Designed miniproteins, single chains, continued (3). Designs and how they scored, part 103

Each design is a single chain, and the fold is of that chain. pLDDT is the mean over its residues in the fold that is shown.

## One batch from the design tools (miniprotein)

Design m11562
Fold by ESMFold2-Fast:
Structure m11562 (fold): chain A 110 residues (1-110)
Amino acid sequence: TLKLSPADQAILREAIALLDDLLAALQTDSREEALARLRAFRARLQALRSQITNPVLQSFFDSLIAFLDETIARLETASPAEQERLRILLEASLTLYRLHLLTLLKVAEK
């Protein structure tokens, strides 16, 4: 059974809230707005990651940060057709990350 400290649970809740905000905005953002938002999100996740003590949650955050780094790099060089495909993949991937974070929180709370 996953045991998360109250501090790690607070970090997890913040990450979920940030993902909700990001997902809501991505549908209407321009490429430049999406890039700025992804960079801000990545920076906040890195700051949160430095405070995590649970190794499962650390590994999950490391995976998400790596995904964001790759996605940002792809978006910076993407053609208009590639931008649309990357947006769809980004939304799908972030939705799955959000589901995993919610699952971790639910298991840790009970």
Scores: mean pLDDT 85

Design m11563
Fold by ESMFold2-Fast:
Structure m11563 (fold): chain A 70 residues (1-70)
Amino acid sequence: MSDAERLEELLLELLALYDSMSPEQQALLLKRLEEEYDELGELEETLSSKEFIEKAIERVERLIAEAKAL
């Protein structure tokens, strides 16, 4: 599996979790997603494409773990 395919799989898992959540949990996850998106935007300027995708995978895995803990 490529890193890009892994990232897509994780994003689909995160979306499935979001759809199963209460509106309050969805709002919390969306806020966290916006924060991580902003951080990834800053990293894109300093990291290679490969390193950027690896960091994106780490961030999405963290969001999934946080979502499962809600």
Scores: mean pLDDT 78

Design m11564
Fold by ESMFold2-Fast:
Structure m11564 (fold): chain A 73 residues (1-73)
Amino acid sequence: MEEEIEKLVKAISEIVKKHPELLDFIDEEIAKAYEEVDRSEPQEERNLKIAKRVLDELINTHLSKEELEELLK
């Protein structure tokens, strides 16, 4: 779980480095995802769900799946 979260966070970080204009968008999507997750879940589960939702939104709106795969290498 921690390893998965680390990979997702690294991918988002690399996206921000290449596309700094997306930082505000990413922050907003994190805030939205945080409100949508079940508050009774453990923090690690919530963090994983938040990271996955943010990446999914980035793929659908600003990045191609191919570009994301390159960033995850």
Scores: mean pLDDT 71

Design m11565
Fold by ESMFold2-Fast:
Structure m11565 (fold): chain A 82 residues (1-82)
Amino acid sequence: SRARELLERLREHGENLVKAVKDGDVEKGKEYADKIGETLRELGVTGAEEIETVLKEYAEKGDYEMVETLTRGLLAWAERRL
């Protein structure tokens, strides 16, 4: 299923985002936030741009706790909806 493939990509990008921020890799953090936004747009999620912007902002700040919390919430939401 396309939706399942996109959900798996979303999970992979989310895990990589959290790891990049934990490791202090701001460039990789921003890259994975962009990939999350792209995957959310492919899923037809309303508010994908806002989610991408928020994740990118916290990744740039190196706010590991907020990135982890938001990413976990996003993945849980997506899994229930899809």
Scores: mean pLDDT 86

Design m11566
Fold by ESMFold2-Fast:
Structure m11566 (fold): chain A 74 residues (1-74)
Amino acid sequence: SKEEVTKKIIEAGSNATLAQIHLYLGDKEKAKKLLKEARELIKEVKKNRHLLSPFQQKQLDIIEADIKDLEAQL
């Protein structure tokens, strides 16, 4: 559903933010786990890309870019 897709986008963004915090604190292992969980949520959302508003599509792209940037620091 659209509501489930929206929840997954929010959860993916939250996991990316938490990963950034853990990287700042020096906890690379926890950051890596959070980024992996965020990536799996993004993959699920992409399967239902047609349910996304243009705003949500931009949010998805931003979160995916953030994940890539954080992964480069691992």
Scores: mean pLDDT 87

Design m11567
Fold by ESMFold2-Fast:
Structure m11567 (fold): chain A 85 residues (1-85)
Amino acid sequence: MTEEMVEAVVGYLRDRVLSPEDVARALGVPPSLVTAILSGLMELRTEKNVEAAIRESGGDPERLIEVIRERGLNKDYVPGGEPLV
């Protein structure tokens, strides 16, 4: 999971392009975790802490790549890959 991926998902959630429920289903975590990340209720909202929280909830943080791609959002940026122009 990359910082850019977390920032993109948070931005799209704030803009209501993605719903917290859709992201929660893709990651395999409770929707309350997604809303906590979005609202900054997590004291340590960093890439590593977001990844750890997803894993601790039994989810897969690599699924954030699939969420971005499935919605066609910021498809020119591939987390962990080479950025497209």
Scores: mean pLDDT 60

Design m11568
Fold by ESMFold2-Fast:
Structure m11568 (fold): chain A 95 residues (1-95)
Amino acid sequence: SAEEEALVEEGRKKKHQVEAAANLKAGEKASFEISFYVDGKKVKVKIELEKGDGVTKMKITIEVDGEKIFEVEGEGEEGMKKAAEEAEKKIEEIK
């Protein structure tokens, strides 16, 4: 379906954005967002990455119909992984 094709394309974009973020230099920032609909409501997931001196910080924000319902931050490889896992669990609660 068109919806399935759109989901596959968003997945590819997300992978490329994550790979680009891995190559951030000190002082650089990257941000990207994905949007999808659940029961007619627009869900937006915004991911912000900032590389400081030796460590990368990640902030994930989830909005439903423009209202922020969730925010999590993680620092370093392990912290960012845990933040991503918490955001994924929150997204599954919305579905």
Scores: mean pLDDT 71

Design m11569
Fold by ESMFold2-Fast:
Structure m11569 (fold): chain A 67 residues (1-67)
Amino acid sequence: MEELEKYDIDGDGKVTKADKALKIFKEYNIPIPEDPKAVQALLDKDGDGVITDEEIKEFLKKYGIKL
């Protein structure tokens, strides 16, 4: 639906990792930008266009969150 589409820039199934990150961020009330491009830029540190579980964990540890 529309909420998932805003985080699927390429339509290559990369939404799965971005969707998981969003759910975690909402659960911990992390202040993230509403712009999906900015969210991807924060998680995709090496600019390869792929969000990994390790990148999500690295981002979360900056906020003191352990998964």
Scores: mean pLDDT 60

Design m11570
Fold by ESMFold2-Fast:
Structure m11570 (fold): chain A 100 residues (1-100)
Amino acid sequence: SADDQIAQLISQAKALLDQLTEKGLLSEEELQRYKGILDETLSKSPLEQMIEAGALLTSFSVHRRAYEKENGPLSPEERALVEQLQDTLQQIILIAQQAV
C-alpha cells in the first residue's frame, strides 16, 4: 500500500539523517527535530504527508546551503548522502500524490 511505502521511505530518511549527523552535517538537536517531523508525517493524510515532506525538503535544502556557505562544498560521500535524502523525500511526495 501507499502507507507501507511511505513508512519504508520515512525509515530510510531517518537512517540517512543518522549518517549525516555522524558526518557532522547535522547536530543532535537538528536530527531529533527532523525525525520528529517524519514521525508526525507518518500518521497524517496523503495531502498532509505531501505538504510536510515538501516543507522538510525545503528546510533541508536551506540547511545544506547554510552549511556549504560556512564549511565549503560537500565531499563526494556527503553529497551522495544528501542527494539520497532529497530523493527519498521526493519519493514520499510522489507516492502521497498518487494516494490523493
Scores: mean pLDDT 86

Design m11571
Fold by ESMFold2-Fast:
Formats: structure tokens, sequence, C-alpha cells
Structure m11571 (fold): chain A 61 residues (1-61)
């Protein structure tokens, strides 16, 4: 089973930029032995006109 240890929010002007940053972040967490993945995508985050990509981080327990 997995235990959630954190959530990171990536903000970018375009969805493609946000997804690229999210993929880089996922790779960094996986190098540390954690499981990471995209859990949500929110356009126009809090009225900012930016895309938000939520990355969930979990530990295998």
Amino acid sequence: SHKQVGVEIILADTLSEALKKADELIDEYEKKGLVAGIIDIVPNYSGTGKFAVYVGISEVV
C-alpha cells in the first residue's frame, strides 16, 4: 500500500509547460524512492489565467 506524504502544485502559463515541469518533478521524487504522479489538472487556477498541475507524492509502506 501507499501512504501520501505530500502534494506539490505546478503553475505555468500553458498546460504543456505545467506538464513538463510535473514530469521533471515526478522523476526527481522517483529517484528518491518515492512514488509520484499527477492527481489533478486545474485550468485558470484561482483566477490567475495559469494552469495548475497537482502532483501527489506517496511512500510505499
Scores: mean pLDDT 82

Design m11572
Fold by ESMFold2-Fast:
Parts: structure tokens; sequence; C-alpha cells
Structure m11572 (fold): chain A 65 residues (1-65)
């Protein structure tokens, strides 16, 4: 969806700024995000992505690598 693409651009900007997002991909209405393991700041990034995904009407799957 259009909202999903806009949300993906925001996630990519967060990836560049924080360096904590290993990968992100959008498949239909579901966003897959991989975050760096064993970083306290990664938990904050996870929460931000989860909240933004819910607001955007996307299903979000987050994993640590």
Amino acid sequence: SEKGKEFMELVKKLAKKTGLIVSASLEGNKLYVELKEDTPDSAVVELHIAVLGVVAGLEVEIRYV
C-alpha cells in the first residue's frame, strides 16, 4: 500500500541515522525488520517501529540478529 511505502522510507531513514537496523523489507501489508542484538538502544528503535507500524495500519514483524 502507499502508506506502507511511506513507512518504509521512514524506516530506511532511521536505519541510516541509528545504524541499528540490519534489514527492512515490505511484503504486501507486512513489514519485516531485523535489529542489532545486545544493544539497549535497539529496544527503543523496536518500540518506535512497532508504534509507527500500528499507526500506519501495517503488520510488523521485528527480530533481533
Scores: mean pLDDT 75

Design m11573
Fold by ESMFold2-Fast:
Structure m11573 (fold): chain A 60 residues (1-60)
Amino acid sequence: MKKEIIENSIKQFEKIYPLLSKEDFDVLIEVMERHFKETLGFSDEEIEEFRKKVEEIRNK
């Protein structure tokens, strides 16, 4: 299920966020968004939900 992929990815990103610079983290997220959209066929709405969850990590 695509939601499970997003949830698992967010959990991993939350763990590594304090270990990366914001610049490196942003590059990682950009790469993952392209992978989700282009390789896994995520919809624009699913990508937007992923972005929302990423912003929740950045605001911690």
Scores: mean pLDDT 80

Design m11574
Fold by ESMFold2-Fast:
Structure m11574 (fold): chain A 75 residues (1-75)
Amino acid sequence: GGITVADVEAWWDLLIQLMPSHADELREMRDELLKRMEGKSPREVQELSLQSIRDYHERFDPEGAAVMEYELAPP
């Protein structure tokens, strides 16, 4: 398997719920990411999801990013 669009959406939804003070920014990041994933191959979806996780942790949670990459990154 690999990361699906549904997995990415579910992850970002949880993240928005955990960080309500940043919900608007996170929602924009999620929507931009999902738009970029439209019509993309599974490989491209995986690459985009991993890049979005890196963007998130650089801004909000560098410690949590390692856990999220581990959980969402395909083996």
Scores: mean pLDDT 71

Design m11575
Fold by ESMFold2-Fast:
Structure m11575 (fold): chain A 85 residues (1-85)
Amino acid sequence: MKLEEALRQAEEWVEEERRRGALAVGVGLIEYVYDPSRNGYVLKVLEGEELELPASLDPRRLFGDVREFYVDDNVVIRVVSFREV
């Protein structure tokens, strides 16, 4: 998928989640890189925002959702959304 199209789809989902009452939504451009020393894939953040959650929030009542929009085989726009249930 082209970066511009992936960004548009990510932004549409961000707006939808905020309309549904999401407390925090974070967006990051992420690359999955194979690391032979760990015998697995390592997540490399190319560009991203930190998520801030209210200190009064009970983590046990937190619903989290993640969507990934693939730009390339190993490059993804990751959107993370949090809501209280």
Scores: mean pLDDT 66

Design m11576
Fold by ESMFold2-Fast:
Structure m11576 (fold): chain A 63 residues (1-63)
Amino acid sequence: SLDELSRSREEIVAQAEELLKQAPDEVKPFLEEILERMRSTENPLDAEALLVAAAGVYAAAKS
């Protein structure tokens, strides 16, 4: 349903915001750019792809 898609998108954005809070300062600008793109899209699949990209940036910084 549309309600499920809308809620899923908000959950994806919330996860990205949490990654940004936990991220090293060095990668925060990249995560902020990804988060801005997530907020600009209405497509949950695009938001999910951007979340995967954000998680990848976070993982690389943590390594």
Scores: mean pLDDT 75

Design m11577
Fold by ESMFold2-Fast:
Structure m11577 (fold): chain A 107 residues (1-107)
Amino acid sequence: MTLKEKIKKLYDLLVESYNEIYRALREGKPREEIKALIDESYQRLKEAIDELKPFVPEEEYEELKNLLDESYQRIKAAVDAGDRERALAILDESYKKFKEILEKIYK
């Protein structure tokens, strides 16, 4: 698998995760269901980012890893607080930042 194929896989997982969590938050799904989606997305994205480690500069790898860890903690805290608007805002902000980093690496 090429570096571009690995980046595309991570990007596709990011889009899928964003859409699933966004829809669950918008539809008012139970907190436990939303948290399960967030936990599953975190594990999948973490694994995909780790697969990039040998192929990207350490700085970009650390930026992706730190963004994922911070976003995961922040969105879970918002969901636990029942703050759906904050959870949606964090999700949107994180998605845009991930997309920007991946576009830099893909070039």
Scores: mean pLDDT 85

Design m11578
Fold by ESMFold2-Fast:
Structure m11578 (fold): chain A 69 residues (1-69)
Amino acid sequence: SLEDALRLAERYIKLGEEYEKQGKYDNAARFYELAAEILESHRDRLTPEQVALAEEYRKKAEELKKKAS
């Protein structure tokens, strides 16, 4: 369901935040990317705020990948 997808995305965001705080940018990027993918798979059913959130975490993942290299 959409609700289950949103809850899973929230869990991945929290995991990404924890890894980011530890300076583990590769792991943080992976979890932010997974969250963005889940949200994007339900794009047609998302609010504009949730769409913006998916885009932000996609961009954050890309920037963290650059820091990890």
Scores: mean pLDDT 86

Design m11579
Fold by ESMFold2-Fast:
Structure m11579 (fold): chain A 94 residues (1-94)
Amino acid sequence: SMAELEERNRKLGREMVELFEKGVIENIKKFYEETKKKVEELLKKNDKEKAIEVLKEAIKEFEFQLKYSTVSEENRKLIEEYIEELKKKLKELE
């Protein structure tokens, strides 16, 4: 029936949105992890100036994502937490 097709389409739409949001947040988490790893490697090489620039660039990128990306409220809070942690690390190196 047409009602069964409409219900199936609504369910598939919800599943597609969930998969898309999971993909976006996994990329955000990966970018955060790679940023922290890169900063740590630069600090081990005593390249503090480059570590500061990497942190500043990452903060700008996350702030850009918050401004222009449609993310869930839960994922928005996670990105805001990442920004605060990176800002804390930046202040420790100043």
Scores: mean pLDDT 79

Design m11580
Fold by ESMFold2-Fast:
Structure m11580 (fold): chain A 66 residues (1-66)
Amino acid sequence: MEEVRKFLEEKGLPEDEQERIISLAREIADALNAVARDFLTVESEKGNPQAAADLARLDADEAARA
């Protein structure tokens, strides 16, 4: 999120517009992470090693944020 805020500041967007975009980006990221988690869980259970690795990374990222 800090990187997104920095990018928007560099583009010269007003602060209220920056906050709206950041809020939307967070909501989109959360929705995409939920869909990705469901997909990766199913694929991991089917024996896909890449899906298992990606799921573990998402779990680690959530644990670090919580």
Scores: mean pLDDT 74

Design m11581
Fold by ESMFold2-Fast:
Structure m11581 (fold): chain A 94 residues (1-94)
Amino acid sequence: SFEEKVEKVVDEFLEKHGIPRSVEEALQALDELLEKYGDELVEIAKKEFNMTEEQAKEYVEGVALTHILTRAGEAGALTDEEIREFYRKYIERS
């Protein structure tokens, strides 16, 4: 699936650069990942799901951020409570 492609890109990025240890580091990892791979992933999402540019960017960002936070939680770098609270605030801002 497309989500699995995004998740694989995230996993390869985190293996090379390390697991984020704060919400701020997770956002920085997202920004760096999107700078490197975002345009390609956005074009794939636009074609595969017939999305607008804006919708595709939001979708790719959401999948990538969720997977970064999932990996950080699994590694014990962020607590489940911090991840849930961040995700709620992130959704409320978007």
Scores: mean pLDDT 80

Design m11582
Fold by ESMFold2-Fast:
Structure m11582 (fold): chain A 95 residues (1-95)
Amino acid sequence: MKEKEIEEILKGIEEAARNEDWEKAMELAKKLEEEDPAEAMERALEAAIRGFAKKYNLPEELVEEILDARRNAATSSPPAEFVEKLEKLEKEILE
């Protein structure tokens, strides 16, 4: 897919997410998925997060923090964060 077409689709996802039109956002994400499923999913989700954040007037700094947390979750082992949350809940229940 041409870079220009990718940018147009990403902008479409951002606008769809801003309007909470998740059906349209998913259709556009699926078009990106046909070229490179892994990279397309990452780009589509970032665009959706940015669009959603704009709807609720979230600070750009917070948006970058969310995107950073997602990138870190993709590179780190998910079980570690899940285990840490479980241990915290266990301590809170047991005092």
Scores: mean pLDDT 64

Design m11583
Fold by ESMFold2-Fast:
Structure m11583 (fold): chain A 89 residues (1-89)
Amino acid sequence: MAEAERLIEEFKRLGKEAAELAAKALQLEKEGKDASPLLKKAEELEKRALEVGKELVALAEKDPAIRAKLEAALAEVLEYAKKLVEEAE
């Protein structure tokens, strides 16, 4: 469980950081500023989150407790991203 808990926390961190960079990029574009560096960083964090997510999905197939935690982590990241996008609008 310790390894799965570490991966879940890493997944949440990467997903939230990517969402924050994406929201900042949207704000910069609205101000007529170059958002390209932030978008590139967001893409790199999203790729890492997907890799961690794949490992978690494999673990979740073997352990329903990990599955429940992964589902909760996904919901948390999505709600965080939604709030940031709404605030950036």
Scores: mean pLDDT 81

Design m11584
Fold by ESMFold2-Fast:
Structure m11584 (fold): chain A 73 residues (1-73)
Amino acid sequence: SLAEELAERMVKTVVNGLKDRGIELSEEEIEEMKRRAKEALEKHGPETLEGLTAASQAIAEKVKEFLEKKKEE
């Protein structure tokens, strides 16, 4: 689906950016980001600015959660 393809592309960009900064995410964390981005795109429309914005925000929120978790461990 378009939502799945966009979510995968968006998450890949973010994951690569984090790796360049020395931050490595688990496969489970990556899949959770993909799932949340896809949900946002499907809810708001993958062809809309609102959908793209919601997906970007969902990814950012998950990155924040993962980084906060790593600080506590």
Scores: mean pLDDT 82

Design m11585
Fold by ESMFold2-Fast:
Structure m11585 (fold): chain A 74 residues (1-74)
Amino acid sequence: MEEIEKKIKEVEERIRELISKLPPEQAEEAVKKVQQAVAEAAEEAERNNLSEEEAAELVLEKAEEVKKEIEKLL
């Protein structure tokens, strides 16, 4: 758990850094993508009755996907 939480924070920090490099309009869209991914991860975890650890792994996977999408905008 501690290692997964650390990785999630690192990815979130990187996403924040990437968003800061985007033009304002694209930054707004990137923020919406992050919010949507978090909501989707929460719904999927609830539907599949995931454990706290499994839910954290799902959040990490979706965060990495969003990070890659934002990197493509640069």
Scores: mean pLDDT 79

Design m11586
Fold by ESMFold2-Fast:
Structure m11586 (fold): chain A 68 residues (1-68)
Amino acid sequence: GEVFDAPSAEAAAEAIAKAPYGARVTLTGSDGTQVEALAPPSYEDARGLAEAAERALGPITKVEIEPA
């Protein structure tokens, strides 16, 4: 998988949007907690995913992408 540093939810959304549709995405919060999701088909959905993860985890620090 490829790992991106994500110092903001916007940076996390940009990293997620680079993933092919259906790729596995792992979002890591500042406390090291992780959430897995599938890459959505649009940038707007990627922003929504990053915002939802930020509410659950606190600030996102990293995004890891694994091909489907």
Scores: mean pLDDT 77

Design m11587
Fold by ESMFold2-Fast:
Structure m11587 (fold): chain A 65 residues (1-65)
Amino acid sequence: MEVTRAQLEEIAEELGVSVPTAERALRLLQTRPFPATLEQLREIARELGVSVETVLRFELRVRLL
């Protein structure tokens, strides 16, 4: 999925994460079949140091673009 820098910055602000964290989340999600499984979301959350809920909200927000 193609996400612009501006869209990524907006999502990062909405979720209260840094832009680099949002960029890493996007790259990790892009390396997996979409939609990601709950287990994959948990692994991404652990790698980024955020909650699984935050990763899920990020995935849903990206899908709404």
Scores: mean pLDDT 76

Design m11588
Fold by ESMFold2-Fast:
Structure m11588 (fold): chain A 95 residues (1-95)
Amino acid sequence: MSKVEELVKQLEQALKKGDYKTAQKLLGEIINTKDDEGILRASKIIAEEAKKGNKEAQIIAAGLYLASVGGNDKKTVEVLEPVADAGLEALEASS
């Protein structure tokens, strides 16, 4: 029983409710655990919401993708890559 498992569950609920502020906070906490399995699980949840056309989830996916390409977490990069382009366009459009 790890704190990261509870954080991932809370992240999924926040995304489904459209609470993106809470989702971003929870994602930051998951990343800070340095738990590769938890980060990968969170990435898959975010990618699924992004694939549905959720623009906020696409932006979150792009941010996590950029953080992951600078590290050793190739699985997270592979999960997020298909949805990162849409989020990167949205990030470039936001001032």
Scores: mean pLDDT 75

Design m11589
Fold by ESMFold2-Fast:
Structure m11589 (fold): chain A 70 residues (1-70)
Amino acid sequence: MAMAAEERARLRAAYRDFLLNDLGLTEAEADAVIAELERRGEMTMQAVVQRGIGVKLRRIGDEIDEELAA
């Protein structure tokens, strides 16, 4: 069940690339998602997708709120 450090690093890099290129998150957002999931021990594709989408939707909501405030 425990992965070697090298395997975890490769998965982390792959998930980060997915968050940046496929979901269009910023580097800060992608790093925050990865750090949170790693801390929780939930570094899976399912968790990465769910959390990444949540971050993206929150950013879109914030952008809309800023436009409505202007």
Scores: mean pLDDT 76

Design m11590
Fold by ESMFold2-Fast:
Structure m11590 (fold): chain A 100 residues (1-100)
Amino acid sequence: SAEEEAKAAEIRKRLAELVKTPEFLEAMKKIAEELEKEFGVKPSPLEVVRYAMSLVYHEEPSPLSEEFKELLREVMTLSEPLAQEVMDFLAEELQKALEG
């Protein structure tokens, strides 16, 4: 729906700002390290984002900020295609931030 698309756009804007913060990048690096230890393979940015979503969904302890956890909970209220588009967007932004 138009309302869900507008909500997804707002979430993407807030995520783009959050990805530029050092605290966010350090938290995502820690999650990537834990995921690599668990599976023995270096995770892609999308796999890191999906794992972060899983941690929030299961209310598991994590280095994630409350703001980021709230944004991920909002993503969970979107339709599956829109949620996937937001997750893909976040993975791309994370990759760019780690390369810069």
Scores: mean pLDDT 85

Design m11591
Fold by ESMFold2-Fast:
Structure m11591 (fold): chain A 85 residues (1-85)
Amino acid sequence: LLKEIEELIEEIKRIIQANADPDAAAELLELLEKALEYIKNKDLQKAGEELLKLRQLIKENLDPEAAAKVEELIKKIAELIEKLG
């Protein structure tokens, strides 16, 4: 499960780096790293909060196609987090 979450996070990082302005990318990547840190620390509530912030910001900073792809990957991470609890 954690390995699968890490792989999904790496895919999201690639999409953000390819599609966002550098300043926006830095902020989005910081939220993603915080979410992963909370998952590793078993703080699944805080992980969900960081992913929710990420979802809101990607709609504002990525084109619709890239934003939709990241949203799909975040939903997969949320499903895997539920399986961890």
Scores: mean pLDDT 81

Design m11592
Fold by ESMFold2-Fast:
Structure m11592 (fold): chain A 84 residues (1-84)
Amino acid sequence: MKKYTFKIKQYSPEQDSGTITITGDLNKDTAINAVKKYMQKTYGMDPDKIKAEIISGKIKKGSSMKIKAEYNGKTYVFEVTLIS
């Protein structure tokens, strides 16, 4: 299986950033799963309870996607960039 590394930049509710590696096929679900994995590792959130959607952008190396996630009534906004 191939591995894809994403740079995650959180804009809301606070500024934060990290790097997440996902194994599998490169598609929109891979980017959403990267955000869910980031939230699990950073905040201890249950990824099955995270609702995430792509607002804008492209899943291409050097391009960024904007993703919105909701967990327990709170909204999180991320910029996700495929780096490898």
Scores: mean pLDDT 81

Design m11593
Fold by ESMFold2-Fast:
Structure m11593 (fold): chain A 68 residues (1-68)
Amino acid sequence: SAAEQATLNENWLEMADYALRNAERIPREHLEAMIAALERQAAKEKDPAVKEELLRKIAELRRLLEEQ
């Protein structure tokens, strides 16, 4: 349903924001797993605005992972 999908999208965006705020404190393996999960979700995302936001956050997370 649309309501269930909206809740899932909100949770994925919140997960990405959490990872961005805590990247330096998250163990590398956990951060890599979170990025992989976000990438799988972005690939399935049908809402262009949500997909764009996820891809933007994923790109920044990958940059932060490189800095670790």
Scores: mean pLDDT 79

Design m11594
Fold by ESMFold2-Fast:
Structure m11594 (fold): chain A 82 residues (1-82)
Amino acid sequence: KKEEYIKKVKEEAEAAIKASTDPNDVRLIKRVAETAINGIKNNDEIDLAVAQIGAAVGLVTSKDPKVREELAKLLDVISEAS
């Protein structure tokens, strides 16, 4: 259900943004969420794969454990939508 996954992506992205104190983390999270939402709306598996890669990169590059926790949740939602 497209609307359900779009809502979940938005909710997890907002949680990750609220946890973030680094502008680079915020920028990455916003890009991941935009790409995931576009993939869901257009049934674009490439956009969904790109969003998953972006979230995974954030898990490796972010130094904040709370940001990593929220990014892991975002990645799970995007993977479920794929």
Scores: mean pLDDT 84

Design m11595
Fold by ESMFold2-Fast:
Structure m11595 (fold): chain A 83 residues (1-83)
Amino acid sequence: MEEMKEVYLAVLRTVSMREALREAGIPQDVIDRARLEASRSEDPAEAIRRTLLREGVPEEKVEKAVKLFEEGLKKAEEEVKKK
């Protein structure tokens, strides 16, 4: 069922985002806020970028965190599409 795939994707998106933001040196509080915004957005990368900028994270670090997240997310989505 597509609903099952969406649940699996949501878990993978959350894990990939937390790992990427942690590697970029983002504090846990900011990661939790970015995660919440991303989960409510059709564009998680944009939501993360916006949240990090509002929390005072420099744009260079935001770009690194978003890139790492997008790379992890892309791999996760391709795995789900393969069944």
Scores: mean pLDDT 73

Design m11596
Fold by ESMFold2-Fast:
Structure m11596 (fold): chain A 77 residues (1-77)
Amino acid sequence: DNRERVLEHGKEVGLEPVAKLLVRVLDENGWTLTQEAADALIEGMERAKKNEDDPVKMHEELSLGVQRAVDLVRQSR
């Protein structure tokens, strides 16, 4: 399911703690991790990994992916 996809991808790219934290926060707030939100998190993690040699760009890509996912989850609440 969508949570497992996010967690597996986070583990694969070395961002498992970030993926776990986001899934936990969404669950604690009663928000449903939709396919669109999961895809946004996965894309953000992939883009961050691609830019891992530039800490600023890596952080920006993670922040954008997280913000997009949170906004999508809030819309489904």
Scores: mean pLDDT 75

